Designed miniproteins, single chains, continued (3). Designs and how they scored, part 103

Each design is a single chain, and the fold is of that chain. pLDDT is the mean over its residues in the fold that is shown.

## One batch from the design tools (miniprotein)

Design m11581
Fold by ESMFold2-Fast:
Structure m11581 (fold): chain A 87 residues (1-87)
Amino acid sequence: SSMEEEKLKKQKERLELLQKEMEKLIEENKEKLTPEELEVLKELHEALKNLDAEKAKEALLKLAELRNAEGEESAERIAETLKEIKE
């Protein structure tokens, strides 16, 4: 059905935008981030680029732990989106 193709196209467009925003965030903030946070953000960027849902989820959980922030729901949603795009 055309509805699934449209959904996938929108997800890909959002992912491309997120990848670009992530690259910009890393470059503009590399001096403001801890070495550990920078490494995790690079891992996340690589996972997004490779559509690796499991690595993306892992990186987001690591980032949430470092920031002491609620990130589990966001990590799972991003991982599911990457799986849908990769298939």
Scores: mean pLDDT 71

Design m11582
Fold by ESMFold2-Fast:
Structure m11582 (fold): chain A 56 residues (1-56)
Amino acid sequence: MEGEELALQNRLDYARKLLLAGASVREAAERSGFRSVAEFTRAFTERYGRSPSVYE
C-alpha cells in the first residue's frame, strides 16, 4: 500500500507493538495519533481482523 494507507499501517503497527508491550488500548491509540479509542479500534480491527481489546 502507498501514501496515506502506508502511513496508517505504520501507525497501526506501532500501536500493536505498544499493546504487546503492555500498553492499554487508550495509550496505544493516543501514542499512534488517533483522536479516539473508537476510531483506533475500528482501524485496528479492519487491519488485523480483531479488536485491540483482546490484547488486554
Scores: mean pLDDT 78

Design m11583
Fold by ESMFold2-Fast:
Structure m11583 (fold): chain A 63 residues (1-63)
Amino acid sequence: MKEIEKLKEQLKKHIDLGSEHARAGDLQGALEHSQQAQKYKDQLSKYLPKSEVDKLVKEIVEE
């Protein structure tokens, strides 16, 4: 797979897991997944404009 597709997949995974941990009341787990998501956002910003990365994150969170 292309690097961008892999990074998007990892970003979505960590956002989804962070949301799940937050709903379960595990704030520490939610924060750890949020930190991992930020790392993938930073890596995606090398390939995509920051505005596009931010929009992708918003779309994932709103699902």
Scores: mean pLDDT 79

Design m11584
Fold by ESMFold2-Fast:
Structure m11584 (fold): chain A 80 residues (1-80)
Amino acid sequence: VLELLDRLIELARRAGAEATAALVEELREAVEAGADPRTIAVLLTATALMVIGDYLDGRISEEEYEELSELLSEIGKALE
C-alpha cells in the first residue's frame, strides 16, 4: 500500500494539488507507523474530500480527478 501512496503523492504534486499531496503524506506516515484504523479512515476520507474540492475549484482536470479517485479506491481496499 505504501507504493500506491507514493504514486498518489507524485500524481497530486504533478497536478499542482499541493494541499492534497501534503495530506496524503500524513496518511502515508500514519500507515507506515501502524496508526489505528480510525486515524487512517479519517485521513482517507479527508483526502477524498480534498480531491473533490480540487476538481470543483478547477485546480485539477477531470482526468486527474479520475486517476486520483481510482488510486484512493485501491488504497482503501488494500487497507481493509
Scores: mean pLDDT 82

Design m11585
Fold by ESMFold2-Fast:
Structure m11585 (fold): chain A 64 residues (1-64)
Amino acid sequence: SEEEERERRIRKLLAEAQQKVMDDGKEIKSPEDFLKAVIEYLKEMGVPDEDIEELRKRLEEQLK
């Protein structure tokens, strides 16, 4: 389904963005800094705002 495809795409994007931030060796001082770095990378990739908001919520839940 379209929802399953979107979920799969979101999971892949989140994994790729997290890996990219880690690979870049950026100095991450807090969970908030990590969240900002991941979101910044996703915006640079041209990810739609709707998907950014979904990814932000998921990452915030993971960082609790």
Scores: mean pLDDT 74

Design m11586
Fold by ESMFold2-Fast:
Structure m11586 (fold): chain A 120 residues (1-120)
Amino acid sequence: MELLEQIEKIFKEAMKKIDEIIENSPLTPEQKARLRDLAENIKESFKLLLDEIKDMIERGYSKEEIINFVKKKFDSILKSLQDYIDLNFADDPEARQAANEILKIVKETYEKILELIEKY
């Protein structure tokens, strides 16, 4: 239970940082709307990951199995997000810069989640 609460807190803090990047970037409303679509995709990925980790814990999966699952899932998420950024922001260098800052937050979140599970 404590582990899941800490993971949820990390995801909420990541989403707050993403929102701050979007709000504080000197971008048009249209650019910010596209970044918010990216943020919603990230939020849904985090929710699905949290639900899957919860199911694994409730079913008695080992720490090793959970770590291996999280690594594979984050690798998939990061690749999908990079592809999304490359497709949707190719012709918009200012919005692409903000999108890459968001991707960095997702990578930092990955590192924090792995460290947390290793301490579990």
Scores: mean pLDDT 86

Design m11587
Fold by ESMFold2-Fast:
Structure m11587 (fold): chain A 89 residues (1-89)
Amino acid sequence: LSQEEEDDVELALIEIYLAIARNLDKQGRTDDAIASIELAKERALKLKSPEVKREVAEGFRYLADRSTSPQVRDAARKAAEELEKEAEK
């Protein structure tokens, strides 16, 4: 796979995990939501494009802003911060 094709596959998986995390958070399944955030973060750190990493970081911040769970909010915010840092390299 080319770099762009690899990033497209990872981005699709990240979007799925973020959607799962948001749904689990809405159900009050805090630990499961955090697990999905961590899976999304792991995939996002493998992204080769700094621009795509920044877009995904915005997705994590959006999740954090909409969550009423302090634990989910903290996990999503930390994921965004790690991706923003990696994008600056």
Scores: mean pLDDT 83

Design m11588
Fold by ESMFold2-Fast:
Structure m11588 (fold): chain A 110 residues (1-110)
Amino acid sequence: MLDLRVDAPAEVRTKVGEEVTVTATATLTNRGASRTVRLVFEVRDEEGRVVARQTAAPVAVAAGETVTRTLSFTFTPTEAGTYYLTVVAEDLDTGARQRGPPTRVIVEPA
């Protein structure tokens, strides 16, 4: 069994044309057999559609191990609106996915 915990900001505000960085800390606890996990920043629009992904290198998590990774996603918004950034842990051995809490990104007009 693989458990994901994510510490990320609840809300970030920016403007069209201004660079913003969202930083999250993901903690993976493996209570089962050794696994290979891929961490992804997944960006969704207001309709829940995936509009962007940033993938980190896969990490091996040994049986009984806890691994902590800090992830940063930097982007410059081109359109105003509300976006949701979520850290997703993908178990490459089983295909199972777990999601952390979303960071709401409010992009105001320039």
Scores: mean pLDDT 83

Design m11589
Fold by ESMFold2-Fast:
Structure m11589 (fold): chain A 94 residues (1-94)
Amino acid sequence: DWRDKVKRALELVKEAQRMAKENGDTSIAEKLEEAIKKMEEFLETNDGGKLSEAILLWSLAQSMAEEKGDTSIAKKVDRAIKLLLEAADLLQNE
């Protein structure tokens, strides 16, 4: 079940990245792209460090989106972060 949460979070962040590119927010798009890469590495390796790095990068992107008034991007990233935290909790309890 934690893998399903991670995959759903990844889907939301990929959508947020597309929206950031469409809005011309290259710095937000770049941070989301880096976080997507870390998350894909986590799914491949099960390295919790990559999960933590992805959460940090998404949190930074969310803050940047909020500061720019991109509420739709910020909300999608926030939902993705919450799914990753739930996935991390499931991993710790397995």
Scores: mean pLDDT 81

Design m11590
Fold by ESMFold2-Fast:
Structure m11590 (fold): chain A 100 residues (1-100)
Amino acid sequence: MVKEELERLAGEVIDAINKAIAASTDLEKRLQLGIAGAIVEIGTALSLKMIDKGEVEEALRFAIKAFRTAAEIARQAGYTDVSKVAEEAAKRLEELLKKV
């Protein structure tokens, strides 16, 4: 359940980022969004590996930090909707953390 929810939330954030990249003609903003996406992808992959080792609390804390970092980068690039998706995903992970 925790792994499936983390993967689902990461997918929602990555999808929002990819749609924003596809809609943008600004190369610098596309690069910033690409960096945000890479942080979510790498953060999620590392968190999933930690969950497999039984380090569930540490994994969720790390994923929350990665998602919030991506949200901040998206906000700085002017993509407030993308930032909101990433922040909402982080909040859902915080609710999962309370159950661990």
Scores: mean pLDDT 89

Design m11591
Fold by ESMFold2-Fast:
Formats: C-alpha cells, sequence, structure tokens
Structure m11591 (fold): chain A 68 residues (1-68)
C-alpha cells in the first residue's frame, strides 16, 4: 500500500543523503507493515543491516529493489 512505498521512498532518500539512522528507521517501519510482501520485508531487513553498517550504497540498492 501507500504507507509501505512512502516508508521505502523515505528510507531510500535518507540512505542517499547518508542519514543512516533515518534509513534504518524507514526500513524497520517497512518490516512492521503487514501489507508488504515477504520479498519486500526481506529486502527491507537487508537494507536495515546495510544502513546500520554504514553502507549507504548497499542500503539504497535493497530499498530500490523493494520499491518495484
Amino acid sequence: GGDAKESLAAALEAARAGDYAAAASGAWQTMQNPEVSEEQRELARKALEAALAGDAAAAGRYLEQALK
């Protein structure tokens, strides 16, 4: 739904800006959304791990995949 895409888009923009805390928050919110697919949840989890590790490029790639 819209909320999932909004959380993913916000997380992607945060990752692109180097705001790892905001990127991690957006990815975590996506994981908690019951409307997201299992694939989107797994991609959000990988984005969260990448953001927490400071890898904005990897976080961005996973978030872009989740937004398809």
Scores: mean pLDDT 78

Design m11592
Fold by ESMFold2-Fast:
Structure m11592 (fold): chain A 86 residues (1-86)
Amino acid sequence: MKIYVRIKGDTVYIEAEGLTREQREELLNFLRSLKPERILVEIIGNTLHVVVRGLTDEQIDELIEFLKSLKPDELVIIRNGEETVI
């Protein structure tokens, strides 16, 4: 399972490959719980693409911790042009 996250201002882009159905449901439910201004979801084969708008910095930090809790084999985070691999 690989998760790629790109954060630019108030917009978060998530690309997740190899999530189980349960993990996809958990992620989408978590994102909805944050009450963002907009969520766009597209599922192509085994890859989940999500664009989230209107998250606070605190909510973005909560999202990162949630993604770590899914125990991905690779988690890449690009926040305002700075890359971190977890």
Scores: mean pLDDT 82

Design m11593
Fold by ESMFold2-Fast:
Structure m11593 (fold): chain A 68 residues (1-68)
Amino acid sequence: MEPSVEELLEALEALALRRYIEAQEAGDDAAAKRIEQVGREMRERELREGRPLSPEEIRAVTARIEAV
């Protein structure tokens, strides 16, 4: 069963925050900037298209943050 969009967004937000804090604590400014860039690209896409992200798009963003 596919998670709801709300569940995927909550998981993504929690992951992004955790990874961002870890990057800052490690002094990894490059990793912190990559996480910020992924979030910015996500917001830009939503604004440009005038719609919320799909489950597929949220999973893609999550994978990008996990890869940082």
Scores: mean pLDDT 79

Design m11594
Fold by ESMFold2-Fast:
Order: sequence, then structure tokens, then C-alpha cells
Structure m11594 (fold): chain A 85 residues (1-85)
Amino acid sequence: MEAKITATKTTVVVHFTGDIDPETLGKAIKAALEAAGIEVEDVIVMNDNTIVVTFKGDAKEAAEAVKAALEKLGAKVKSLTVLDL
């Protein structure tokens, strides 16, 4: 599995490719964010390859928590971008 992560002040967007269930991935991302002390407001599976998470907390901490969770699942994180938006 490969993944690209983009975070803003309120959202993390994960684009991924490979053989993983999007619902399972979304649950893992939510659990990782909550474990990092970040409040998760919503998790949206938009397509077979995109998960959007809305949150309340620090964008950089959110992005790093998502990256760590994806890497623990065996994902290769190709990019991580934090936007001041």
C-alpha cells in the first residue's frame, strides 16, 4: 500500500493505493488520532482510494499520527504536506 497525506487546520486527506479496505483504514486513522489526543469530528470514505478526516487539534501532530498509523499498517507514505489553511 502507498499513501499521500495532506493536512490543514481542520482536515487530513489520505489518498492511498493497494489492497486495503477503506473502512478499516478509516477506523485505524481515527484510533491513531484519538490516541495522539486529537479530537476526531468525522471520517468520510469518499472513493475506494480517498479518506477525509475532520478534526480539532494541531495539524502537524494530526499528520504525523496518521503517517505513523499508515506505516504501522505496512504503507509506504510517499508524501506528507501540512498546509496553513
Scores: mean pLDDT 83

Design m11595
Fold by ESMFold2-Fast:
Order: C-alpha cells, then structure tokens, then sequence
Structure m11595 (fold): chain A 76 residues (1-76)
C-alpha cells in the first residue's frame, strides 16, 4: 500500500539524515528492497517512486527524497 511505502520512505530518510555513511547505505538498501517487493506485487508506480527515493538518498539529495515521499503519501 502507498501509505505503508511512504512510512518506509520516512524511516529510511531519518536513517540517511544521521550523516553516518553506514546508515545511508542501509537506508538505500532498504528502499531498493521495498521497491522490489512493490514491483513483485504489481505496484509499478510505488516501485518506481521508491527507486527514485533510493537514488536521491544515495546522491545525498534529502530534499528530493522528501518530495518523492510526499508524492507517495498523496497517491494513497
């Protein structure tokens, strides 16, 4: 569900916001895993947004990641 995916995105963003590279890598891995699960369940739109959030977090663009999470919440 998109609301659950948005909650996962928010938790991952909180990990990335610690400034610890290990927390950022964990957040990126978690987002990619959740994206894969959404794709397997047929939710291609949530999967794509979660992948974009993971890419933004990996790039250190937390503002973009937050905007994409807000999009997930609005689609629920």
Amino acid sequence: MMQQDAAIGRRALALAATGDPEDRELAVSFLYMTSGISKSSGDLKSSELLREIADAVEAGDLARAQALIDQLEKLA
Scores: mean pLDDT 78

Design m11596
Fold by ESMFold2-Fast:
Formats: C-alpha cells, structure tokens, sequence
Structure m11596 (fold): chain A 91 residues (1-91)
C-alpha cells in the first residue's frame, strides 16, 4: 500500500489498521487535515505543538461518535508512554 508506506516514513509507529480508519474518516470529511495530523503525531509519540492542541481535542471529540476507530486509537496510544501522556492532558 503506497499511501501507507509514504505515511509510515513520517509516522513509523502508525499501524496499517488505524491508518485505514483515520483516512476513511478524512476522505468522508469527518476529520480535517490538521485534526488527522494531530492524531498521527500523538500515535507516533510526538509532542504536539500548542497550535495543534485545539485540533487534537476536536479530533478526539469527533471520534466519540466512531467507537471502533476510537478503540483502535486508544490501543495504539497505550503502546507509547508519550502518546498516553498527551491523551491524558487533552482528553
């Protein structure tokens, strides 16, 4: 999957399953580009810049309506101490 391979160059910790679900929501217009990017940064264990914190919060709020995707995201975040700390600060 070329799109996943390109994304994995920047987000090596992102699973293919979570990639598919997040891109589905993005192409459906549910997640904006900045909201998608904020979730990718969190999953990869990267510290979010202050400019992305509102987008991360909006993304998590939207995912409450998509429980299967939210479950996948939480499972991925739990694998990273940095990702888990970021989630706890903004959720």
Amino acid sequence: DKAYEETQKYYPLLSKELFKELWRLFFQGILSGIELTALLEMVNGNKLPESMLPAAKRALEKLRSYPDTMKLLLEELSKSPQGQKQYELIA
Scores: mean pLDDT 80

Design m11597
Fold by ESMFold2-Fast:
Structure m11597 (fold): chain A 100 residues (1-100)
Amino acid sequence: SLVSKLLELVKEIEKETDPEKTLELLEEMIELMKKSSIGVQLVAFIEMLILVEKLPKEYLPKGIELLEEMIEFLEKSSDLPEVKSFIEGAKEFIEELKKK
């Protein structure tokens, strides 16, 4: 049911045209991700990166804050080498977003 809720939320965010509402839904997505397994967290985080990249330029700083919140959660929650490698790649993606 939690995975189903995440999938439905991602679909709702993809259809959302209001950037402020998109940010609210991304915050809901983070709360569901935090309750999920590490594998679900990593897959959902990839979707979150794509959704944040689609935000208008003026909303990117808030979207980046939400990505950084999830990175901080992952860093505190896992010592797995593959998760650390994933976080490094995510940080590089965020630096590219900041150049927009």
Scores: mean pLDDT 85

Design m11598
Fold by ESMFold2-Fast:
Structure m11598 (fold): chain A 100 residues (1-100)
Amino acid sequence: ADEEFNRNIRAVLTSMRAKFEELGFSQREIAEALGISQATLSRLVNRPESVSLDTLVDTFLRAVALLRELGVALEDLAHPELARMMLRYFEGIRELEAQL
C-alpha cells in the first residue's frame, strides 16, 4: 500500500536534490538552506518513511520555494507531474491543520 507512495516521494526528492547539485550546491549547503541536518536530508531521499510527516512536508515546501527563488520550475524536474501532485497534497495538509 505505502510502497508506491514512498517510491514516488523518493523519486521527487531525488530529482530535487539532483537539481540543487546541478546548480552547484553541495549536500551540506542543501541541508543548511533547508534548515535540516545532512543525515535528515539523506533519510528524506533514501527512507522518507523514517522521517516524520511534518518534517517531510515542511522540507518539501521549503525546497520548492527555494528552487522557485533560483528560477527552477517544477517542470524542470525529472518527475514534474509527481512533484505537482505532492505540492498540492502537502499544501492541503497545511491548510487543513491551520483550520483545526
Scores: mean pLDDT 83

Design m11599
Fold by ESMFold2-Fast:
Structure m11599 (fold): chain A 55 residues (1-55)
Amino acid sequence: MSDEDKEALNKIVNELQLKLGKKKTTFSTTEAKEFLKKEFSADPKIIANTYKKTS
C-alpha cells in the first residue's frame, strides 16, 4: 500500500469510530486495516466514499 492509501485508511477508521460513538483512537496501519476489513464486510459504501475523495 502507498503512503496515501495508509493515510486514507486511517481517516476511514477514525470516521467509523466516531460514527459508532467510540472515542477517537490512534491506530497502527495493521490495526486500521483489520478494523476496516471488518467494517468493509458490513458497510462497503464507507470505503467507496473515501476512495472517491482520494481518486
Scores: mean pLDDT 60

Design m11600
Fold by ESMFold2-Fast:
Structure m11600 (fold): chain A 100 residues (1-100)
Amino acid sequence: SSREKLLRGLESLIALLEEYIAKYADDPEFVALLREVKALLEEAKRMVEEGKPLEEVIKKLEEMARLIDEALATLDLPADARAALQWLLGLIREEIEKLK
C-alpha cells in the first residue's frame, strides 16, 4: 500500500515536471534544473519498483528537496516559476513525511 501510493505520487510528480519543462522551455537554466529533478524522480521511482529499502528512497527524495531549496535561493525566477518550484518542493516534502 505505502509503496503503491509512493509510486503513484512519483508518477504524478514526473508528469508535473514534464508539463513544467514544456511550459518554461524558453528558460534554459530553469529547464536544466527541472530535467535534473525529473531524472532524480525517475531514479527514485526505479528504486521503489526494484524493492530498495524506503530509507534509501527517502535519502534520494531529501537530496532532491535540497537541490530545489538551493535553486530557490540562487535562481532569479519569474514569480509564477518560483511558485511552481515552491509547490513542487512542498509535494516532495509531503512524500518524504509519509515515508517516515
Scores: mean pLDDT 85

Design m11601
Fold by ESMFold2-Fast:
Structure m11601 (fold): chain A 70 residues (1-70)
Amino acid sequence: SKLQQQIQDLQSKIDQYKQEIKELQKKVEELKKNFSKDNLTELVGKQIRLIGLQFQVDLYQKKIAELQKS
């Protein structure tokens, strides 16, 4: 059904974002262990991206939940 296709498409995007989140979390931890003035901008940038991705995952999960109720 079209509903099942929409749910699968959203789940695929969530899975992609979760993978990126995992990779970013690893890089953030690495940058924190090797803290320097030169890597501060990169650390902040990755933290902002991480927050944005977590927000998108939450939005898509809520949308799937709404579609599953219909």
Scores: mean pLDDT 86

Design m11602
Fold by ESMFold2-Fast:
Order: C-alpha cells, then sequence, then structure tokens
Structure m11602 (fold): chain A 53 residues (1-53)
C-alpha cells in the first residue's frame, strides 16, 4: 500500500541517521538511538493517523 512505502521511507531515513550518529559519536550512540526510535515511532503514528482519515 502507499502507506507501507511511506513507513519504509521513514524507517530508512532514521536508520541512516542512527548509522551516522554511531560513526560520529560512538560513545553516545546507544543512549541517543532510543531518541531516534521514539522519533521514528511518532512520525509513523502521525502518518498512520492521517492515512486512517
Amino acid sequence: SPLDARVAAIQARHQAAVADLRRRHPSRADLLEGVYQIAQSGEIFVLERQAAR
């Protein structure tokens, strides 16, 4: 579905951001990875809510 493609794009973007974070700040990556996961989940929830209407 079009929603699945959008979700996949959001996941890919956040995964790239986490990979960049791990490269630049390896000692802090594990702590900040949770923040990116929460942001990803929030963006997906907003998208799903909009698509459900």
Scores: mean pLDDT 74

Design m11603
Fold by ESMFold2-Fast:
Structure m11603 (fold): chain A 85 residues (1-85)
Amino acid sequence: MKPSKLEKVVAAIAALDLEIYKENLKKTTDPEERAFYEKQIKYFEEVIKKYGITLDEAKKILENASFEEIREATRILQKKIDELR
């Protein structure tokens, strides 16, 4: 029932990346790329909402995360993004 430390790190990365993906969507003119960014944004918003994480909390989580935890969380997030194709 409580999220694992790794799940919190995944949510923290998603929170920081969400703003970058929203800006990329505004700059993208390719319809297929736009659709893919929209799916990624929706997924990130769902992950952030599930854990109730703020940007300040995300920064603190990442500051306290090990390099290995960040790398593993990034791989988990990338795998989920690839599944959205």
Scores: mean pLDDT 78

Design m11604
Fold by ESMFold2-Fast:
Parts: sequence; C-alpha cells; structure tokens
Structure m11604 (fold): chain A 64 residues (1-64)
Amino acid sequence: ASGAETIAAAAVGELRRRLGMSEEEAAEIFRLLSSKSTEEAAKAASRVGHAPDAAAALEAARAG
C-alpha cells in the first residue's frame, strides 16, 4: 500500500541519516517494514526519529 511504502521509505531515510546505517542494514529493515503493518512501520520510524546523536547510535551498532 502507498501509505505503508511512504512510512517505510521515511524510516529507511531516518535510519541512514540519523544512525549512519549502511545500505545493507537499511535494506534489511526496509524489507521488514514492508512486511509489517503501518502500525509497526510507524513505531519503528518514531523510535528512530527520537534516537540520540549519531555517535550514540553508532556505539549501539558496534555493541550489536
């Protein structure tokens, strides 16, 4: 659906922009968001939008 696609694209953009995530990771999350409902995609986008500085996000990525 166009709504879900729009939210997923926004979430991927935020992941790359705020978290400095690679295209590989962004594509994987985009795939999950595409399979999830709008509610799931919106929740993921909201969480990323409220993420701390990119430095803190990168530190979390290194831990995972």
Scores: mean pLDDT 51

Design m11605
Fold by ESMFold2-Fast:
Structure m11605 (fold): chain A 99 residues (1-99)
Amino acid sequence: MEEVERLYEFFKKLGIEVSKEDLEEAFQRAKEAGIDPELFSAALYYLALNSKKKLTKEMLDAVVDAMIENKEELRSLKSAEEAGQFVYDKVKEKIDELE
């Protein structure tokens, strides 16, 4: 997806370390679960801003899992920004465990 490439380059520009392979796998998993790529990109963007410059595979998987668990709530949200913030709040405690 063009979105994966744009997001990967954007993260590099911000000095955020992420594996392109892990990012592509996370997007594929999200797609298979029926998650909107724009909402997923927004969720990863909010996570990246709060992750102190590194996204691990475990963090990416946690975002996909949170979006799968909260599909009904995500469908009711009107913007990618609202979805990104919502998912970040759901995974915040798991992120604190992963450091």
Scores: mean pLDDT 74

Design m11606
Fold by ESMFold2-Fast:
Structure m11606 (fold): chain A 59 residues (1-59)
Amino acid sequence: DLEERLRRAREESRKEIIDEMVKMGVDRKKAEEEVKLVDEGKAEPSPEVKKALDLVFPR
């Protein structure tokens, strides 16, 4: 139950981050690949990913 809710939250957050990156002029496929690699811990977030994160999760 908790794990399924966290998974849904991650999927929704990922979509929002990708949508914000596309609004910034990033290609959707590139945004999807980059967000996936960052989420899996295989890549450091780019400036575009960091900006999208700040827009979706403002501090």
Scores: mean pLDDT 74

Design m11607
Fold by ESMFold2-Fast:
Structure m11607 (fold): chain A 86 residues (1-86)
Amino acid sequence: AEKTVEEAERLLERARRLIEEARALPATPEGRLEAHTLLAMAILAASVTIIALKKDESLPEEVKEELIKKAEELIEEAVRAAREIE
């Protein structure tokens, strides 16, 4: 339980930082490619977090729902950023 929550929070914080880093990259062809790579990594980190949370039967449902919602919001932010970075 504690390890799952800690790992989830760590992965979600990493996903948020990856989105921030992607948005800070220059509007060059190289910068756009790197940004899309970072955003793909953010989506993967959030998605893995959702899977791990759903598998942990020992977590209170309220804690699962809150962390899954945060992960889903980060995926939406990453997808939005990818659409803005053309």
Scores: mean pLDDT 84

Design m11608
Fold by ESMFold2-Fast:
Structure m11608 (fold): chain A 91 residues (1-91)
Amino acid sequence: MIRKVAILLQGAERLSAAQLEELAALAEEILKSMGVEVLDVEVDAARSTVLVTALSEDSVALGEKVAEALQASGRWRVVRQDGGLLVVRPA
């Protein structure tokens, strides 16, 4: 069953506004390339977070695919993953 799921990208350290906007754009591109419908993307510079809301059947599998694609980009490292929560840093 397709449902609303959230993928939270949390900076392992403080990220600049430019880094967060780049992360948000890359995450949206990754999800769209997988045929995933993205409903919303929220950037919170004070918390160094990007919150992506999407339609998916499996939030854990989606989080794993996003983590792999972010690392494959060579621009980001995934320090920790717990389902839809990814702790990330610049490569």
Scores: mean pLDDT 85

Design m11609
Fold by ESMFold2-Fast:
Structure m11609 (fold): chain A 87 residues (1-87)
Amino acid sequence: MSLLEKLEADYELFLEILEEEYPELAKKIRPVIEEALKQMRENPEKRLEIRKEFVEKIDEIFKEMGIDPKELENRVLRKYLERLEAE
């Protein structure tokens, strides 16, 4: 599952992990994620369109910060699994 799909499903937990591992990135993407989720809740029929806009904004932030999305995805997924095992 992609980082985007995980962020949509468990966004609070993934934002918590991002704040711990990548605090500057978390500050930039938190408002983008929150706005996208709000728009998807209010307009479920436009979810695909809202998702595309969200992905474009996140990709631009990653590019600006010089972050490899695949490396970030693997690290966040690893931390997510560690949190589940710790419970």
Scores: mean pLDDT 72

Design m11610
Fold by ESMFold2-Fast:
Structure m11610 (fold): chain A 84 residues (1-84)
Amino acid sequence: SKEFQEKVEELIEQAALALVAKDEEKLEEIIEELNKLLEEAGKKVGKEIRISKEQAKEINRKIAEAEAADMQKHEPEKLEKALA
């Protein structure tokens, strides 16, 4: 759903900020929230969704790359600020 996607995107943004801040405790908390959200979604749609800490980090990176590519096409100035 759209709400699910937006919540995942919010958690990914928070994870990126925690990585920049070197806040491992905050990052762990966010990954737990993301895994919980995915587990609930899997249960609702009749399939199990599980991700490890490493997989969550890789997904975060790939989604950030996709968002950066979209911003580069439409809002290059915002991309520059997000990466700074």
Scores: mean pLDDT 63

Design m11611
Fold by ESMFold2-Fast:
Structure m11611 (fold): chain A 118 residues (1-118)
Amino acid sequence: MAERQRAAGLTAAVLRGIGAALDVVLNGPLPEEEVERYKRLIEELEPTLSEEERELLRLLERDLADLPESARLKGLAEFLKAAVLHREWLAEKPDLSLEELEERMRAEGERIARERAE
């Protein structure tokens, strides 16, 4: 059960990363301060990753390699945040549904966006 939920959560994290990168491509480059923040986040989270998360990170890095740096970094950072949060949430609630995961991810994204707007 948990392994199947983990695989689905990691797939959702990859799609979130790709979506975040495409958003930057479509809406223009990020400010340098945000680029630096994403670089720091990647540096902080990468050593904490499981083998499965590291493999997906490497594949995503390759897929995003031809995109502008700000798009690539945002995509990688959003993937890492989603993957780590899913691992933490499954540790707290092993029966976490995909619908509940999507709702938690959306709520967390909205919270971060509001904090940045203030």
Scores: mean pLDDT 75

Design m11612
Fold by ESMFold2-Fast:
Parts: sequence; structure tokens; C-alpha cells
Structure m11612 (fold): chain A 98 residues (1-98)
Amino acid sequence: SLSEDLSEEELEEKKKKIKEETLQKLKEMVENPEKVLEEAAKAEKPDEASIESLVKFLQEILGLEEEEVEELREKLLAAKSAVEVAEIILETIKKKLE
């Protein structure tokens, strides 16, 4: 894999850059939510497996605490549409990034 050919310092720099780029993209989505919500309006609500994967991703990227993860999971599972899922995600990102 690509990771096998890199020094430890280069691996740490690449991981940091990917995390920073992902956080910047999430911040941009929160600052301009209209496009995300328009795309969600055209989509079907994610299934339970997709919601679990999404919760795990947000936990890792945002550093969510166990209580925040459980609250997020419950809200996403209770959502009635893809738009509600997107709104919950955007609110969670906004709350953590402040």
C-alpha cells in the first residue's frame, strides 16, 4: 500500500493533512448548507447500516464523546427523511466546530 512506502514522519503529515482537509470541507458545508440540503432532498433516507457508518466517521473526524455518539445515533435513526439526516449532521458538525 502507499503507507508502506512512506517514512513515519511522512505518514503523520499525510494523516494530519487529510484530517485538516476533511475538517475544512465539513466547515464549508456548515457555512453553505443549501447545496447539501438540496442534494439530500433528492435522496432516499440512509438505511441503518449507512447511519452506523456515518456515526463512526463523525466520531473519528470530530472527536465525539460516547454520550454525543449515542445522541447522534438516536436522532439519525429517528429522522424521517434524508433532509432531516443532513440537518442533524450539519448541526452536529456546527456544534463541535463552534
Scores: mean pLDDT 78

Design m11613
Fold by ESMFold2-Fast:
Structure m11613 (fold): chain A 75 residues (1-75)
Amino acid sequence: GWEEKYKEGLKLLKEGKGEEATKLILEAYKEGMEKAKKEKDASKYTGTVLRIIGDILDAKKLAEKLGLKEAAEKL
């Protein structure tokens, strides 16, 4: 699912492959948000959205720490 793409994106960031990592992380974000929109439970919807936003922010901070400026700017 989208969580697996996010994990692979983080792995690529750690390998210095910022462009490939950014693509996978943004694809994971889109898939996660599409799944969240189908959730009828407002609490579960909110929790999923906050998790996705947190995951993107964590990936952005990791890209910044690794000096992958373009990836950090696109996340």
Scores: mean pLDDT 80

Design m11614
Fold by ESMFold2-Fast:
Structure m11614 (fold): chain A 68 residues (1-68)
Amino acid sequence: KARDLRSLALHYEGLALILEAQRQKAEREKASGSPEDLAATVKALQDQYDAARKKAEELRREYEELVA
């Protein structure tokens, strides 16, 4: 269903934006607390962001093929 694929792609694009904002916030707090914990948090958020972006791109491609 094309509508479902488009909706899901938008969902993952939105998730990526939220994850990017969370990563930016974590990096701004880098002078506080444990640098090891901060590095782990930033890496986890970056990995989730990359996964969300890749998923959105795959869904967008599938949507385009379906609509062709």
Scores: mean pLDDT 76

